# Designs tried in a protein design run: designed miniproteins, single chains. Part 51

Each design is a single chain, and the fold is of that chain. pLDDT is the mean over its residues in the fold that is shown.

## One batch from the design tools (miniprotein)

Design m1755
Fold by ESMFold2-Fast:
Structure m1755 (fold): chain A 79 residues (1-79)
Amino acid sequence: MTLEEKIKYIKEKVKSKGLEITDEAAELLAKLSSDDKAAIDKEIDALVAYAKENNRKTITEDDVLKVFLQPLVEGVRKV
């Protein structure tokens, strides 16, 4: 899967879920993800959920950074 194919796939998948993604966000996600379609699908699902929780219709580079940089901290959430 080429970078261009990943960007196109990400945009189409996000649009199919009723949201939009900026070109910059799609490129950033494509660069951060593996060429594994299943992994990309999970990443798109996480971004779509994050955008919906924040009442946003458009996924931006900042959204990608927040979703993928936060996992650098252990998945611990204090009560």
Scores: mean pLDDT 75

Design m1756
Fold by ESMFold2-Fast:
Structure m1756 (fold): chain A 94 residues (1-94)
Amino acid sequence: SREARERALRERIDALAAELRAALDAGDTVKAYQTLKELMGLASLALHLELRDVLEYAIERLRELAAYARGKGDEETAAALERVVEMLEQAAAR
C-alpha cells in the first residue's frame, strides 16, 4: 500500500539520520558524507514520486541534524546541511 511504502521510507530516513548523527559524533567525515548522499537520494526520490509528506519528513530530519551539528560547534557541517535543506525546499516549492 502507499501508506506502507511511505512508512518504510520514513523508517529508512530515521535510520540514515541516526547513522549520520553517529558519524558526526565520531568525526567520521567519509561516513557522514556517504550517509548524507543516501539521505539526499531518498529526499530526491520522494520529490520525484510526489511523496510530499516523506520529503517534508526528510527535510525536518536534516534541519534537526544541522541544529545538532551547530550545537556541537561544527559550523561547517551545520552550514552544509542548511544549504541542502534550502535546495530541497526550493525544489519542493514548485
Scores: mean pLDDT 85

Design m1757
Fold by ESMFold2-Fast:
Structure m1757 (fold): chain A 94 residues (1-94)
Amino acid sequence: EKKEEEKKKLEEAEKLLEKALEEARKAAKSEEEKKRVEAGEKILKLLKEMGKELEKYKKYKDEKSKEKAKELAEKIKEIVKLIEEKKYDEALKV
């Protein structure tokens, strides 16, 4: 029950973020704005991968899945920092 609730909340959050990025993509007019949206889409992809690794850790107690989830979280933080610095091309290479 708790695992199903957590998974549902994560799926809802991912869906809301996906919709927000879709609207941002439609609104993006400049090269910079388009690259910013693309960086946001990369964050969403990593967030989905992190969620899958956390699910594996919860089900199987696989320490490798926990480590992968932490690595994905660090990559997300790096991309966010690069976006704040307006280094969108570097963010897309993470």
Scores: mean pLDDT 78

Design m1758
Fold by ESMFold2-Fast:
Structure m1758 (fold): chain A 90 residues (1-90)
Amino acid sequence: SVEDLLKELEKLAKEAIERARELKETLSPEEALKEIERLTEEFNKKVEEIYKKLEEAGASSEDLKKAAEIVGKFIEEYEDIVQELRLEIE
């Protein structure tokens, strides 16, 4: 269902951010940035797959707006983590 796909997207976004924070804590800043870039590429592939499934399920413009809001929140949190790594904040 469309609602299940939106929940899957939200779960993927949360797990990606949690993974990015773990990488920040466990790796050097340079290695963390590289691995977070790979994580973002994989997230984008999964987002594309979910969008295709949403289209096949007949998702409304309202449903697509909700999907965009989930992805937008991920981007904001992702940018915060990347900025922290680049600034080497203690």
Scores: mean pLDDT 82

Design m1759
Fold by ESMFold2-Fast:
Structure m1759 (fold): chain A 75 residues (1-75)
Amino acid sequence: SLEENARAVLAQEDAVLAEIRRLAAEGRRDLALAAVDYAIALLRHVLPHLPEALRPQAEAFIARLEALRAEIRAA
């Protein structure tokens, strides 16, 4: 489910960020941007359905993903 996918992403935040950065570093910038946009959209979509305890983590990770998107776009 989308919720299960979101929980998997939240369980591996640093790995997700590292993989997106790797794609950008390899010159696959369009794929890196698509991946970050998908992760943001997924987390925003499931946010109202997440346990209250996970919502601050999800919101903080969305902010980290938005910062990473800006970083990739600026490079």
Scores: mean pLDDT 87

Design m1760
Fold by ESMFold2-Fast:
Structure m1760 (fold): chain A 92 residues (1-92)
Amino acid sequence: LSDPERARELLREAAGKLEQAAEKSTNPDLQKFLRSLAEKVRAAAENPTEIDLAVLLIGASVAYVAAKREGDTETAKLVDEANRLLSEAIEA
């Protein structure tokens, strides 16, 4: 990462979006997964690495597909926003 401080800001914002997605989801398994993912993103913000961020991006992509399959448009939108922020953090 060429800008670790920028990456930390993006990761904190992404974690917030994942927490909001968990609150909006009515699927208990997806809620638990999204909350766990948000905690991992917040932890990664303290010492971000490209590998950790890539793994977290895969996790968020899985959550996006799950929300879309359930027709949960609001949860899917929040997860998609988090995915964009995670992708930007990898490039930072």
Scores: mean pLDDT 84

Design m1761
Fold by ESMFold2-Fast:
Order: structure tokens, then C-alpha cells, then sequence
Structure m1761 (fold): chain A 93 residues (1-93)
């Protein structure tokens, strides 16, 4: 099985919405979520929306509501029904 994850948002900025898409080659996506890492801390970001599609695709969206430090990293994580995990990180700009 192959699990892929991509940011649909071209940049990650404070006050903006970040969208990630996960795609499983077989089966469905079980979860998609976001976290932000800054000042040696990791914070779970509450999702604005989450959609699971029967084609094995999922889309998750989060808004960066706080003013995070420059160089903070947003990480999207997806888990497939088979237990595979994909992780993708993008730095705040």
C-alpha cells in the first residue's frame, strides 16, 4: 500500500487556512490531522473541516488562529486503514 500526503496551500502564514490532502492507493484514510511545532513545543491544531472520500482521499483544513513565531513548522499527519502513516511538514513564512 502507498499513502501520500500533500499541502494544497502554497504557503503557511499566521491567520491563514492550511489545507492538506491524503491519498491511499488501497482502502480509505482513517485520520488526518495537524500540529504546529515552535519553541521546542508541539501543539495539536483543531481542524476547521475534515472530509473523507470513497476513492481513498481525505482533505483536512485548519486555520492558524494564533500568532506563531516565524520558523514555526506545521505538520500534517495522515493514517490509512492499514495503519500506514504519512507526515509532511511546512515552515511558516
Amino acid sequence: MKLTLSFLTPSVKNGQTVTARAEASEGAIQTIGFQITYNNMTELLPLDSQQFYPDGTAVGTVTLKEEYPKDSKVTATAVSESGEIAVLTKQLS
Scores: mean pLDDT 82

Design m1762
Fold by ESMFold2-Fast:
Structure m1762 (fold): chain A 80 residues (1-80)
Amino acid sequence: EELEKLSPEEIERMRQLARDIVDKLEAAMRENFLEMAEVFKERGISPEVFEEMVKALELDEETVLKAYEIFGLPKPPPLP
């Protein structure tokens, strides 16, 4: 039951690489989000998960509205 397979130093180096990869993936997801919205609809992703992805990617208003239409949801009401 040895749990020490990775040192803190190795974890830290992996985190540095993971951040760069995540940033690049996030940028690619923003550019291809409209195509991803169609996949999300086909796979039956919940509206709550879809909305969280939109917020996490900080998409522009135009892209958000188009993605909502593709996914099959009405645009969200403005917050009070």
Scores: mean pLDDT 71

Design m1763
Fold by ESMFold2-Fast:
Structure m1763 (fold): chain A 87 residues (1-87)
Amino acid sequence: ADEEIRKIYLEMIDKMLSLITDPELQKKLEEVREKILEGEDIDEVDKELMAVIFQTKDPAVKAQLMEILQEAGRKIKEVEEKAKKEK
């Protein structure tokens, strides 16, 4: 919906792709990236991202993916709060 939110999701996915070495999980993230570009509902995108994180077996990589997700969530909240304050 919002350009800034979609940009945050794309940057998040690019960071996750740099950390994931599993080709099946990389393919799933690339599919999620395409869905964001196609205007897919953010709720569906979040569901697929959580599935990738849960399928990640390395605890250190999983922790980094969770940190990236949380950072993106904070940025999205800031964009939404800024929009509310400007009304």
Scores: mean pLDDT 78

Design m1764
Fold by ESMFold2-Fast:
Structure m1764 (fold): chain A 106 residues (1-106)
Amino acid sequence: MKKELEEEISKVTDNDLRTLFRSVGIEYRLDLSQEEATRLLNYLALAVGMLRTPGGIPRSFLDRISEELGIPKEILEKIYNGERLTEEDLKAIVAGLKLHYRRNRR
């Protein structure tokens, strides 16, 4: 439910991650159950957290994340470098993660 998505978004302290979660909330207004939305947000939080660890992740791991999550490598490079994400970048991340979630639940 929308109210519970807003609650999860409010728990996030990273400004870029909060922006991503708001984008997910908007995307899922009419489409996903609370359970599905929460699982997707958990995948998103994990992916962004891993990419935001400087020097901890090899560049080859970005290729794997891009392939598995359907997120363009260019956007993952921006996250890795701590660059600000555009609205278009956020939409691409949400679309990729939504597709990944649906595939993994089949």
Scores: mean pLDDT 56

Design m1765
Fold by ESMFold2-Fast:
Parts: C-alpha cells; sequence; structure tokens
Structure m1765 (fold): chain A 67 residues (1-67)
C-alpha cells in the first residue's frame, strides 16, 4: 500500500506537468512491479492530474494502461 501511495503521487506529478508518456508508462510499470494495487494507485493519481488539467484523452489512456 505504501508503494501504491508513492506511485499515485508520482503519477499525479507527471500528469500535472503534462508528461503524457511518463504518466501512462508509470501506470503500466506500477501494475507490473507492485501488482494491481500499484497500478491502480499510480493510475488514480495520474488520472486525478489529467482530469484537473481537463485532458480527457490522457485520462482514458491512463485507465487503459492500468488494466
Amino acid sequence: DEKAREAALRGKELALRGDVEGAVRLAREARRRYGEEGGVGAASGALGGALERGDRELAAAIREAAR
């Protein structure tokens, strides 16, 4: 759960910076390294950042990458 929280914070930072590639990649890598919890954590943070920016396409890509 700690790793999921760390991944969420990093994902949000990347999405807020507009780093689309980094945010999507982080979500997928967190899924592989930390399992479903890590992927969901990274995705939720990055998704929050994307939505805060109003970037619906990035939000959809993040959801797909975390699956």
Scores: mean pLDDT 72

Design m1766
Fold by ESMFold2-Fast:
Structure m1766 (fold): chain A 77 residues (1-77)
Amino acid sequence: SLAEEIKRLAEEAKKALDEGDEEKALEYGKRLADVAARAGTPEAYALAGSVIQYAEEKGFTELAAELAAYLSEAVAA
């Protein structure tokens, strides 16, 4: 299901951030943003936002900004 995919992508993105793998975090984060935009639910947007916040809290400020911009563009499309 779309909800299961969103949850999996969020978990993978956070795991990549925990491992310091910025490339994987960006890949999973962008995929999460695309799927969240397709779902169009408050829950999906909240989960995508939680990954962006987690990246910011871990000091990946540029990555968090890039993911936030990507999510905004995906939602607008």
Scores: mean pLDDT 86

Design m1767
Fold by ESMFold2-Fast:
Structure m1767 (fold): chain A 67 residues (1-67)
Amino acid sequence: SMDLIERLEKLIEQTERTIELLREKIEEMEKDPSSMSELMYLLYKIALNSEEFIKERIEKKLKELKS
């Protein structure tokens, strides 16, 4: 349905914003290794991978609905 497509598109938008913020945090940590928490770095990397996986799944569903 149109409503479902619109909701999934909004979820992609939200996921993209989260991915951008996570990438910025990872880049910031990588630029200053002396202040980097190895645990926090790993947690942000896991979060990024999880968000990217979710985005890919939503995009696949959207493609199926539009096709």
Scores: mean pLDDT 83

Design m1768
Fold by ESMFold2-Fast:
Structure m1768 (fold): chain A 104 residues (1-104)
Amino acid sequence: MIDEVVQSLVAIAVQEGNEKLLELIKKFVEAIKNKDWKKALEYLAEIFKLLGQDELAEAIKNLDLEKAKKLLEENGKSKLHFDDSAIESLKKLLEEIIKEIKKE
């Protein structure tokens, strides 16, 4: 799940030479490993904002899972160059992160 999302994001960062994106991806992965769900969501929103996906970043920040899923379906392939596997993995990851945040 996370490996497919991270691999897709790293591929974009390397292709664009975007060092700040690589830094945010590293922080995101570390937050997930530490079960810091709020920080993981903040870093993920910053990643998508940096990728020009401001509406998706806002949906993620606002815990609006349904809007985030819709935007990933609409823009994931065309704007982010994600394959179907990465999009589905990211939707599931967002569901898990938001579920854990809402428990607190």
Scores: mean pLDDT 81

Design m1769
Fold by ESMFold2-Fast:
Structure m1769 (fold): chain A 94 residues (1-94)
Amino acid sequence: SAAESERLRALLKQAHEALVNKDVETALKLLTEVLEHRGYTVLGSEVYEDDGKVTIVIEFVDAQGNKHLYILDSDPFNPSKTALKKAEEVEKAA
């Protein structure tokens, strides 16, 4: 439904805002909730810190068993770690 998609988009925005504030645990929890609500299974996550920028990478599988990555950066204006557009696929699904 439109209301459900709007809620999931709001959660993704909250996850990003948490990461901008360096609250990695809240960002990861919210991202996991969005992915699992969409029917994905989260396999694991990695957190990287480089020059004050924090990046979360989540590996998940869809219902067909295909593996995907979601990448969220604490600085949306820094292009250095945005080379993989799997985030766009997850956001489009939300």
Scores: mean pLDDT 70

Design m1770
Fold by ESMFold2-Fast:
Structure m1770 (fold): chain A 81 residues (1-81)
Amino acid sequence: SLFDKLLEKAKELYKSLKRPVTKEDIIEFQEKADNADSLEEGLTYRLTALLIKAELDKMPKEEVEEQLEVLRKRLEEYEKK
């Protein structure tokens, strides 16, 4: 699905940092998402910020899945209309 492709891109962005993540990384990716030229680019950055936050907060898998579902539904609503 498109969402799965964007999530894979987000994971690659996270890996590209090649260092321990920080709270500043969350803010930076959220700002990139807010200033993105496309929904796909914005969601990729929002997913990256979520993955960073999940690592920093030691977020349980169930909570991560709930947050991912919120972003997936946002994409589905955009694609419908």
Scores: mean pLDDT 82

Design m1771
Fold by ESMFold2-Fast:
Structure m1771 (fold): chain A 85 residues (1-85)
Amino acid sequence: DEIQQLLNQARELDEQRRKARKEKAELQKQLDNQVQQADQIDSTLGQRLKQEKDQKLAELDKRINDLTRKRSDYLRRYLDKLNQS
């Protein structure tokens, strides 16, 4: 069933998005702790780790946004096929 396949693809992308968001939350928590600890010891190291944190979180945000866009595309195709039925 083509319609069911499109819905299943959207659901798979939702699962990937949930995993990516969870990964981001865990990474943010870990990196925030590392930045805080490093900053207490050496402010230069703290600033470097903060920059690395910001870059890594931005990359995950891009991935989450890409997955969101793909999911929206599959849902749009699902609705288009449903309306043709």
Scores: mean pLDDT 86

Design m1772
Fold by ESMFold2-Fast:
Structure m1772 (fold): chain A 77 residues (1-77)
Amino acid sequence: VELTEEQKAQARETAEQIAAELLRQHPSVDQAIAALQQAYQQRVQQINSSSASDEQKQQFLALVDAVVEEALALLRA
């Protein structure tokens, strides 16, 4: 599923907020990344266990993946 330019921009803004919050709450980058990975796994489980259609699940997963990939890039910078 392809994200719109608006969705990509929103994902970047969301990722910046998440990365900043994780770095504020956690004493190391490695712990911040671990917390992000844990949150990602929980979100994927919630989406997959929902009663949404396969198409809706694919759309939600694409958006979550975009946010997490951008946040990981920021944390690893």
Scores: mean pLDDT 81

Design m1773
Fold by ESMFold2-Fast:
Structure m1773 (fold): chain A 91 residues (1-91)
Amino acid sequence: SAAAARRAEVRRLVLQLEVLEGVEDIIFGVAFAIDFQGDLTLKSLSDLSADSQAWYTRQVSKLQPARDAVRARLRALASAAEIAALRAAFT
C-alpha cells in the first residue's frame, strides 16, 4: 500500500540521517587526531588548530547537501513527532 511504502521510506531516511551524523562524528575524530599531541581529552571544535577546523568545516560542508536533502524529504513525508519517535528508537 502507499501508506506502507511511505512508512518504509521514512524509516530508511531516518537510518540514512543517523548514518550521516555518525560520519560527521568520525570526521571530527580525524580532525582531533590531526591535532593530537598526547592530550587524550576530547575537545570542542574551537579548541582545535585553525587548519584542523578548516579541514573539518570543508568535510562537513560536503555532507550538508545530503543531510539537507534527507531532512527535506523527511519533512515532506512525516510529522516532526513521527520523525523524533523513530530517531529515539535508534538510541
Scores: mean pLDDT 81

Design m1774
Fold by ESMFold2-Fast:
Structure m1774 (fold): chain A 88 residues (1-88)
Amino acid sequence: EKIEKVGKELATEAARLLFDAGLPGAALYVRQQILEDAKKAKSAEEVLEATVKHVEDALRQTGVPDEEIAKLVEELRKRGEEIIKKAK
């Protein structure tokens, strides 16, 4: 239950990040993948790692520079850690 709640909040943050980056199709796809990952995950931290990977892969596939990807991923990770902290 807590893991799925974290997954929903992480899916929302990841989708927002990708929408802001001009990737609405990727945002919808990644949101769905995170929700599925949350159903199978053993921990909230596992969902965060899967979320970061999906976002990084989507940005990389669209040609976003590695330096910008690193910055966006760091921001997402910090937000995700706060989401996990609030859920505990």
Scores: mean pLDDT 83

Design m1775
Fold by ESMFold2-Fast:
Structure m1775 (fold): chain A 73 residues (1-73)
Amino acid sequence: MVKVEIEVKGASMEDVLKIAEEISKVPGVLRVGVEGNKIIVEAEDREAAERAIEAARKVAEKLGATIEARVEE
């Protein structure tokens, strides 16, 4: 299991929730939590963690927001 912390910058709370919802649809994502402007992801492996970060980046780009992702083992 891999934990990822994603900080969303330049986005509303609604935008953060939309990004979290899209991450929750990624195969191999076990859990998604939201804490302010941060999204906490628990993924089954590194590949799932990378897919979650990529999904977050794509959604954030469409919303005009930026993300900063940190992977914790």
Scores: mean pLDDT 83

Design m1776
Fold by ESMFold2-Fast:
Structure m1776 (fold): chain A 85 residues (1-85)
Amino acid sequence: EELLRKALEHARKAYQALREGNVDEAIKHLEEARKLAEKVDHPYAQKAAESLKRAIDALKQGNLVAAEMGIREAIELLEKALSEV
């Protein structure tokens, strides 16, 4: 479960960075979280990776509301994946 825990850690750091207005830092953490989640053969991890991709795309387009929603969804999905092991 190391990949799921690390993906969740990075997703949470991205959320904190976004709340602090650090968009570049948020993107870096989202990219790492997505990379880790994509490696996990689990439906919720794969859905989390999709939400993380949408959040990254939203931040690159300046859509902070869509990005925050995507990050929150990814965190919830990663937590659900961890609860099923």
Scores: mean pLDDT 87

Design m1777
Fold by ESMFold2-Fast:
Structure m1777 (fold): chain A 74 residues (1-74)
Amino acid sequence: SPAAQLQAEADALAAELRAVAAAVGHTLDIEVRDGEVHITVTEGPADPEALAAAYDRLGDLTYQLFTVQEQLRA
C-alpha cells in the first residue's frame, strides 16, 4: 500500500539519520507523535570538519523525514 511504502521510507530515513549522527559521536532519539517528528540530540565528542559535513547531511535527511511524515498524516 502507499502508506506502507511511505512508512518504510520514513524508517529508512530515521536509520540513516541515526547512522550519520553516530559517525560524528551524536545520538539521536527520534519520536513520532500524531504525525509530528521530534528529534532529541545527545551530543558526544566530534571532529569539527566531520561535524560540519554531518550537519548538512542531517539537515537534508531531517527535511526528507518531515516531508514523508506529512504525507503519512494526509
Scores: mean pLDDT 76

Design m1778
Fold by ESMFold2-Fast:
Structure m1778 (fold): chain A 82 residues (1-82)
Amino acid sequence: KKEAIELIEKAGKIEAEYYLKQGNKKEAQRVLNLTKSLIENIEKSKTQFEFDIISSFLRMAASISLNPEAKELLIKAADIIE
């Protein structure tokens, strides 16, 4: 759980920094807000069904990520969450 949260936080930071370098402050803020929301949902989750949904979401986010490092971190987080 803690390891997955750290991986998600790192992935979100990498994605946000990418958008900031492109001058896209709105997208960077959206990425940071989504990262925070996702971590909060992981901390509140108590059932296997909730963790399965979060894992599926992480894999989807990885598939659309433009950054290879962020993509790998999200996949690893999904594997840890189950």
Scores: mean pLDDT 79

Design m1779
Fold by ESMFold2-Fast:
Structure m1779 (fold): chain A 100 residues (1-100)
Amino acid sequence: SMEERLLEEALERVEEILDEHGISEEKKAALLEGFRNVARGLLGEMKALGFSEEQMREVLEAGLEALEKVLKEKGESASVRDLLMAFTNAAMEKRDELLA
């Protein structure tokens, strides 16, 4: 499905971002698991709200940019929770902007 493809693309991007910042394998595994659950839920919600593929990509990209910003500022000291919260908050803000 479109949602599954977008989820796989987002997971691949998270993995690349984490690898670029030298994040440990244990932390990477925990973050990818948490991200998959959060992103799957968000994609399902956006589909129910009638979002286009372009709008879904925009929401995911906003979240990913926020996650990468935290990694650039804190590196390995950023917790899995910090990274997932940064993604979720930015993605939800962009989703709400597109619903306005």
Scores: mean pLDDT 88

Design m1780
Fold by ESMFold2-Fast:
Structure m1780 (fold): chain A 75 residues (1-75)
Amino acid sequence: MAADEATVQQILDTVQATADYVLEHHPEDREILQQLIQQIDDVIAWLEATYGDMPVGRAAVARLRSIRAQLRAKL
């Protein structure tokens, strides 16, 4: 259980850091933004399939959807 929470947190930290980097250095690069959105969609699908019934999984999906919406707002 602790290992699963650590794995989910590591995924969230990685996605957040990547989104922050893209928004800071390439905010107008639509292709990079679209690629990152697609990667986030894939991560959301995997988290819903693996941890969707767990509170940690639902919280992670909600966070990723928020990051995705922030990236979409730049398109």
Scores: mean pLDDT 82

Design m1781
Fold by ESMFold2-Fast:
Structure m1781 (fold): chain A 96 residues (1-96)
Amino acid sequence: MSSVAQQIVEETLKRQREAAEKIGLSKEQIEAIEEAGPEILNFIVEHLDDKEVQEQLRKLAEKVLEMKKNGEDINKISAFMLESLRRIHRGEPLPE
């Protein structure tokens, strides 16, 4: 058994993965997002009732996975993800 802190981290990650699966993300997309940064998974958990945000998050997950498959730098993928989340938060379209 892990420490209480490790258990909280594991429960948070489980909740994030379940939320991502619920909105239709594949396991491969979830793994790509977790590698680039966990911010999108937390955003998904906070916006489970917003279908428009969910569609934008699915498109973002597809793009993050595409960038990873194309061998893009992880810092570049992370920066793109954070900018995309800021745009979604402002009600703006995703960057192209």
Scores: mean pLDDT 76

Design m1782
Fold by ESMFold2-Fast:
Structure m1782 (fold): chain A 82 residues (1-82)
Amino acid sequence: VAEVRERLAAGEAAYRAGDYDGAAAALAPLEEIMRRAAEILRAVAEAHPDASVDEVVERAIALASPEEQAVLRFARAMLRAL
């Protein structure tokens, strides 16, 4: 879980610095976890069509593994920053 959060933070920092290869390298090990997190989000969105995006993310976090939860919390933080 901590490693997932650290890699997400490192990927974001590299991307912001213009180091796209470093960003890709940091995030590459998380590709499968990100794919599973996206599948949970889709399933929750389909089950709760009237829910807001924030509500869908919160519900997905409740159903996710600790690693998937780290990705979903990162996604929620990014959505709130927009």
Scores: mean pLDDT 75

Design m1783
Fold by ESMFold2-Fast:
Structure m1783 (fold): chain A 99 residues (1-99)
Amino acid sequence: MEALQREREALEPAVAAWAEELEAEAKRLGLESTREQFEFVLARLEPYDPAAVEELRRLYEEIEKLAEEDTPEARERGLELARRLEELLIGLLRRRLAA
């Protein structure tokens, strides 16, 4: 449940600070849903790596579909995909910040 917070704390200070700034900006703009915040971050990353952003959107859509299934198997698969999405997003943030 604190996976995102633990992951954020494990990032290099610069990457963690930038991720926090993007999240704070999304909230300031009234983007309170997880989907709206996610799309805001992706819009910032799309010019850098459109293929990676497309993969992140695909994973998010699959996670949402699994959430609608409401089965134990779908829930387990959804959590696995959510972890993969976090890993890909953090990797993309690191690459973009290093560029």
Scores: mean pLDDT 69

Design m1784
Fold by ESMFold2-Fast:
Structure m1784 (fold): chain A 78 residues (1-78)
Amino acid sequence: ELEEKTIKNLEKLAEAGDVQAAFNLALYYIRKGDLEKAREVAERLRAAGHDKQALFVEAYIARKEGDVEKAEELSKKI
């Protein structure tokens, strides 16, 4: 229940334009293995002009998937 409430709060803040909340939400999804939701957050960050934060999320996703080469390429763009 506490975890669910925390995630709902992060989702609400991210929708309101809180970049840090969006980034934290993406990291939570990566930690839980929900890489599709993490990618959706990265796409929203990119659409909002936060390309650097989007690249960080995409690099973490690539590392979680074991794609070290892709993670290194994305990290070079940050």
Scores: mean pLDDT 79

Design m1785
Fold by ESMFold2-Fast:
Structure m1785 (fold): chain A 62 residues (1-62)
Amino acid sequence: SKAELEAAVKDVEDIANNMIALGKYDHYNKLFDGYLEVAEKQGDKELAEALKKLREELKKKM
C-alpha cells in the first residue's frame, strides 16, 4: 500500500540522516545499496524509485 511504502521510505530516511550526521558516508552508501538490492529482487519498482530519489536528495547534505 502507499502507507506501507511511505513508512518504509521514512525508516530508511531516518537511518540515512543519522549516518550523515555521524559522518558515516560509507555506511550511508551500503544502506541504500542493500535496500535497493532487496527492492529490485522483490520487483518493487515503486520502492526502488522512491529510494533512488531519496538517495539523490540526501546527498545534498553531504
Scores: mean pLDDT 84

Design m1786
Fold by ESMFold2-Fast:
Structure m1786 (fold): chain A 77 residues (1-77)
Amino acid sequence: METDRQILEVIRAGGERVQALIAAGAPLSEVEAVIDEMKAKIKAILAENLSAEEQAKRNAIIDEAVAELRRWAREEL
């Protein structure tokens, strides 16, 4: 439960930063850097709270979600 709240907060805060960068006309590289920071923070939260096996499973889902977010950002910019 706490882990999920931490992950949702990273997604919310990162999403706000991505939205602000796109609204400001920032280059795609800056948007992708924020997405990479979000991914790193989420993986760090998982590493603190889950076993290596559960981390591997959830990391695969996170990598897929991050790839989708990157595709969306490229289409918006």
Scores: mean pLDDT 76

Design m1787
Fold by ESMFold2-Fast:
Structure m1787 (fold): chain A 69 residues (1-69)
Amino acid sequence: MEKRLEEAKKKGYEAAKKDGKWVEHTDPAGVTRRVFVPNSKPVKEAKDFDEIVAVTEGIAEAIREQMAA
């Protein structure tokens, strides 16, 4: 059922793009890095492995888009 997986992928992409944010993490040595933290909630809500893969692909697309900008 390709439509279900397409919807899962879109959900992952939209959640990552909408709720994802750049955060600064400083380690104990004082090194600060900017990291994009996506919203992973849709992955946890996935009902089977195929939906997890589709959601993760959507999240990965959003991350690539943000990193390319």
Scores: mean pLDDT 68

Design m1788
Fold by ESMFold2-Fast:
Structure m1788 (fold): chain A 76 residues (1-76)
Amino acid sequence: AAEAERLLRRGAELLTEAAIAKLQGDDAKAAALQAEANRLFAEALALDAPREVLERVNREAMEEGKRRVEEAKAAL
C-alpha cells in the first residue's frame, strides 16, 4: 500500500527538480525530469490507493516543492 505513496512522492520531487532546472535555464533537463515524473504518476494511478493518502501526499509534496523552488529563486 505504501508503493503508490512512494511513486507520488518521487514524481513530485522530480517535478520540483524540473522547475528548478527550468529556472536555471536547463530546458532539456527540465523536460526529461517532467517526463519521468509523468511516468511515475501513471504508475501510482494504476495502484488502488485510498483518496486520503493521495490527498495527504499531494499536499505535503506541494508544500515541500514550493519551498524548494522559492529557495532556488532566492539563489538566482
Scores: mean pLDDT 79

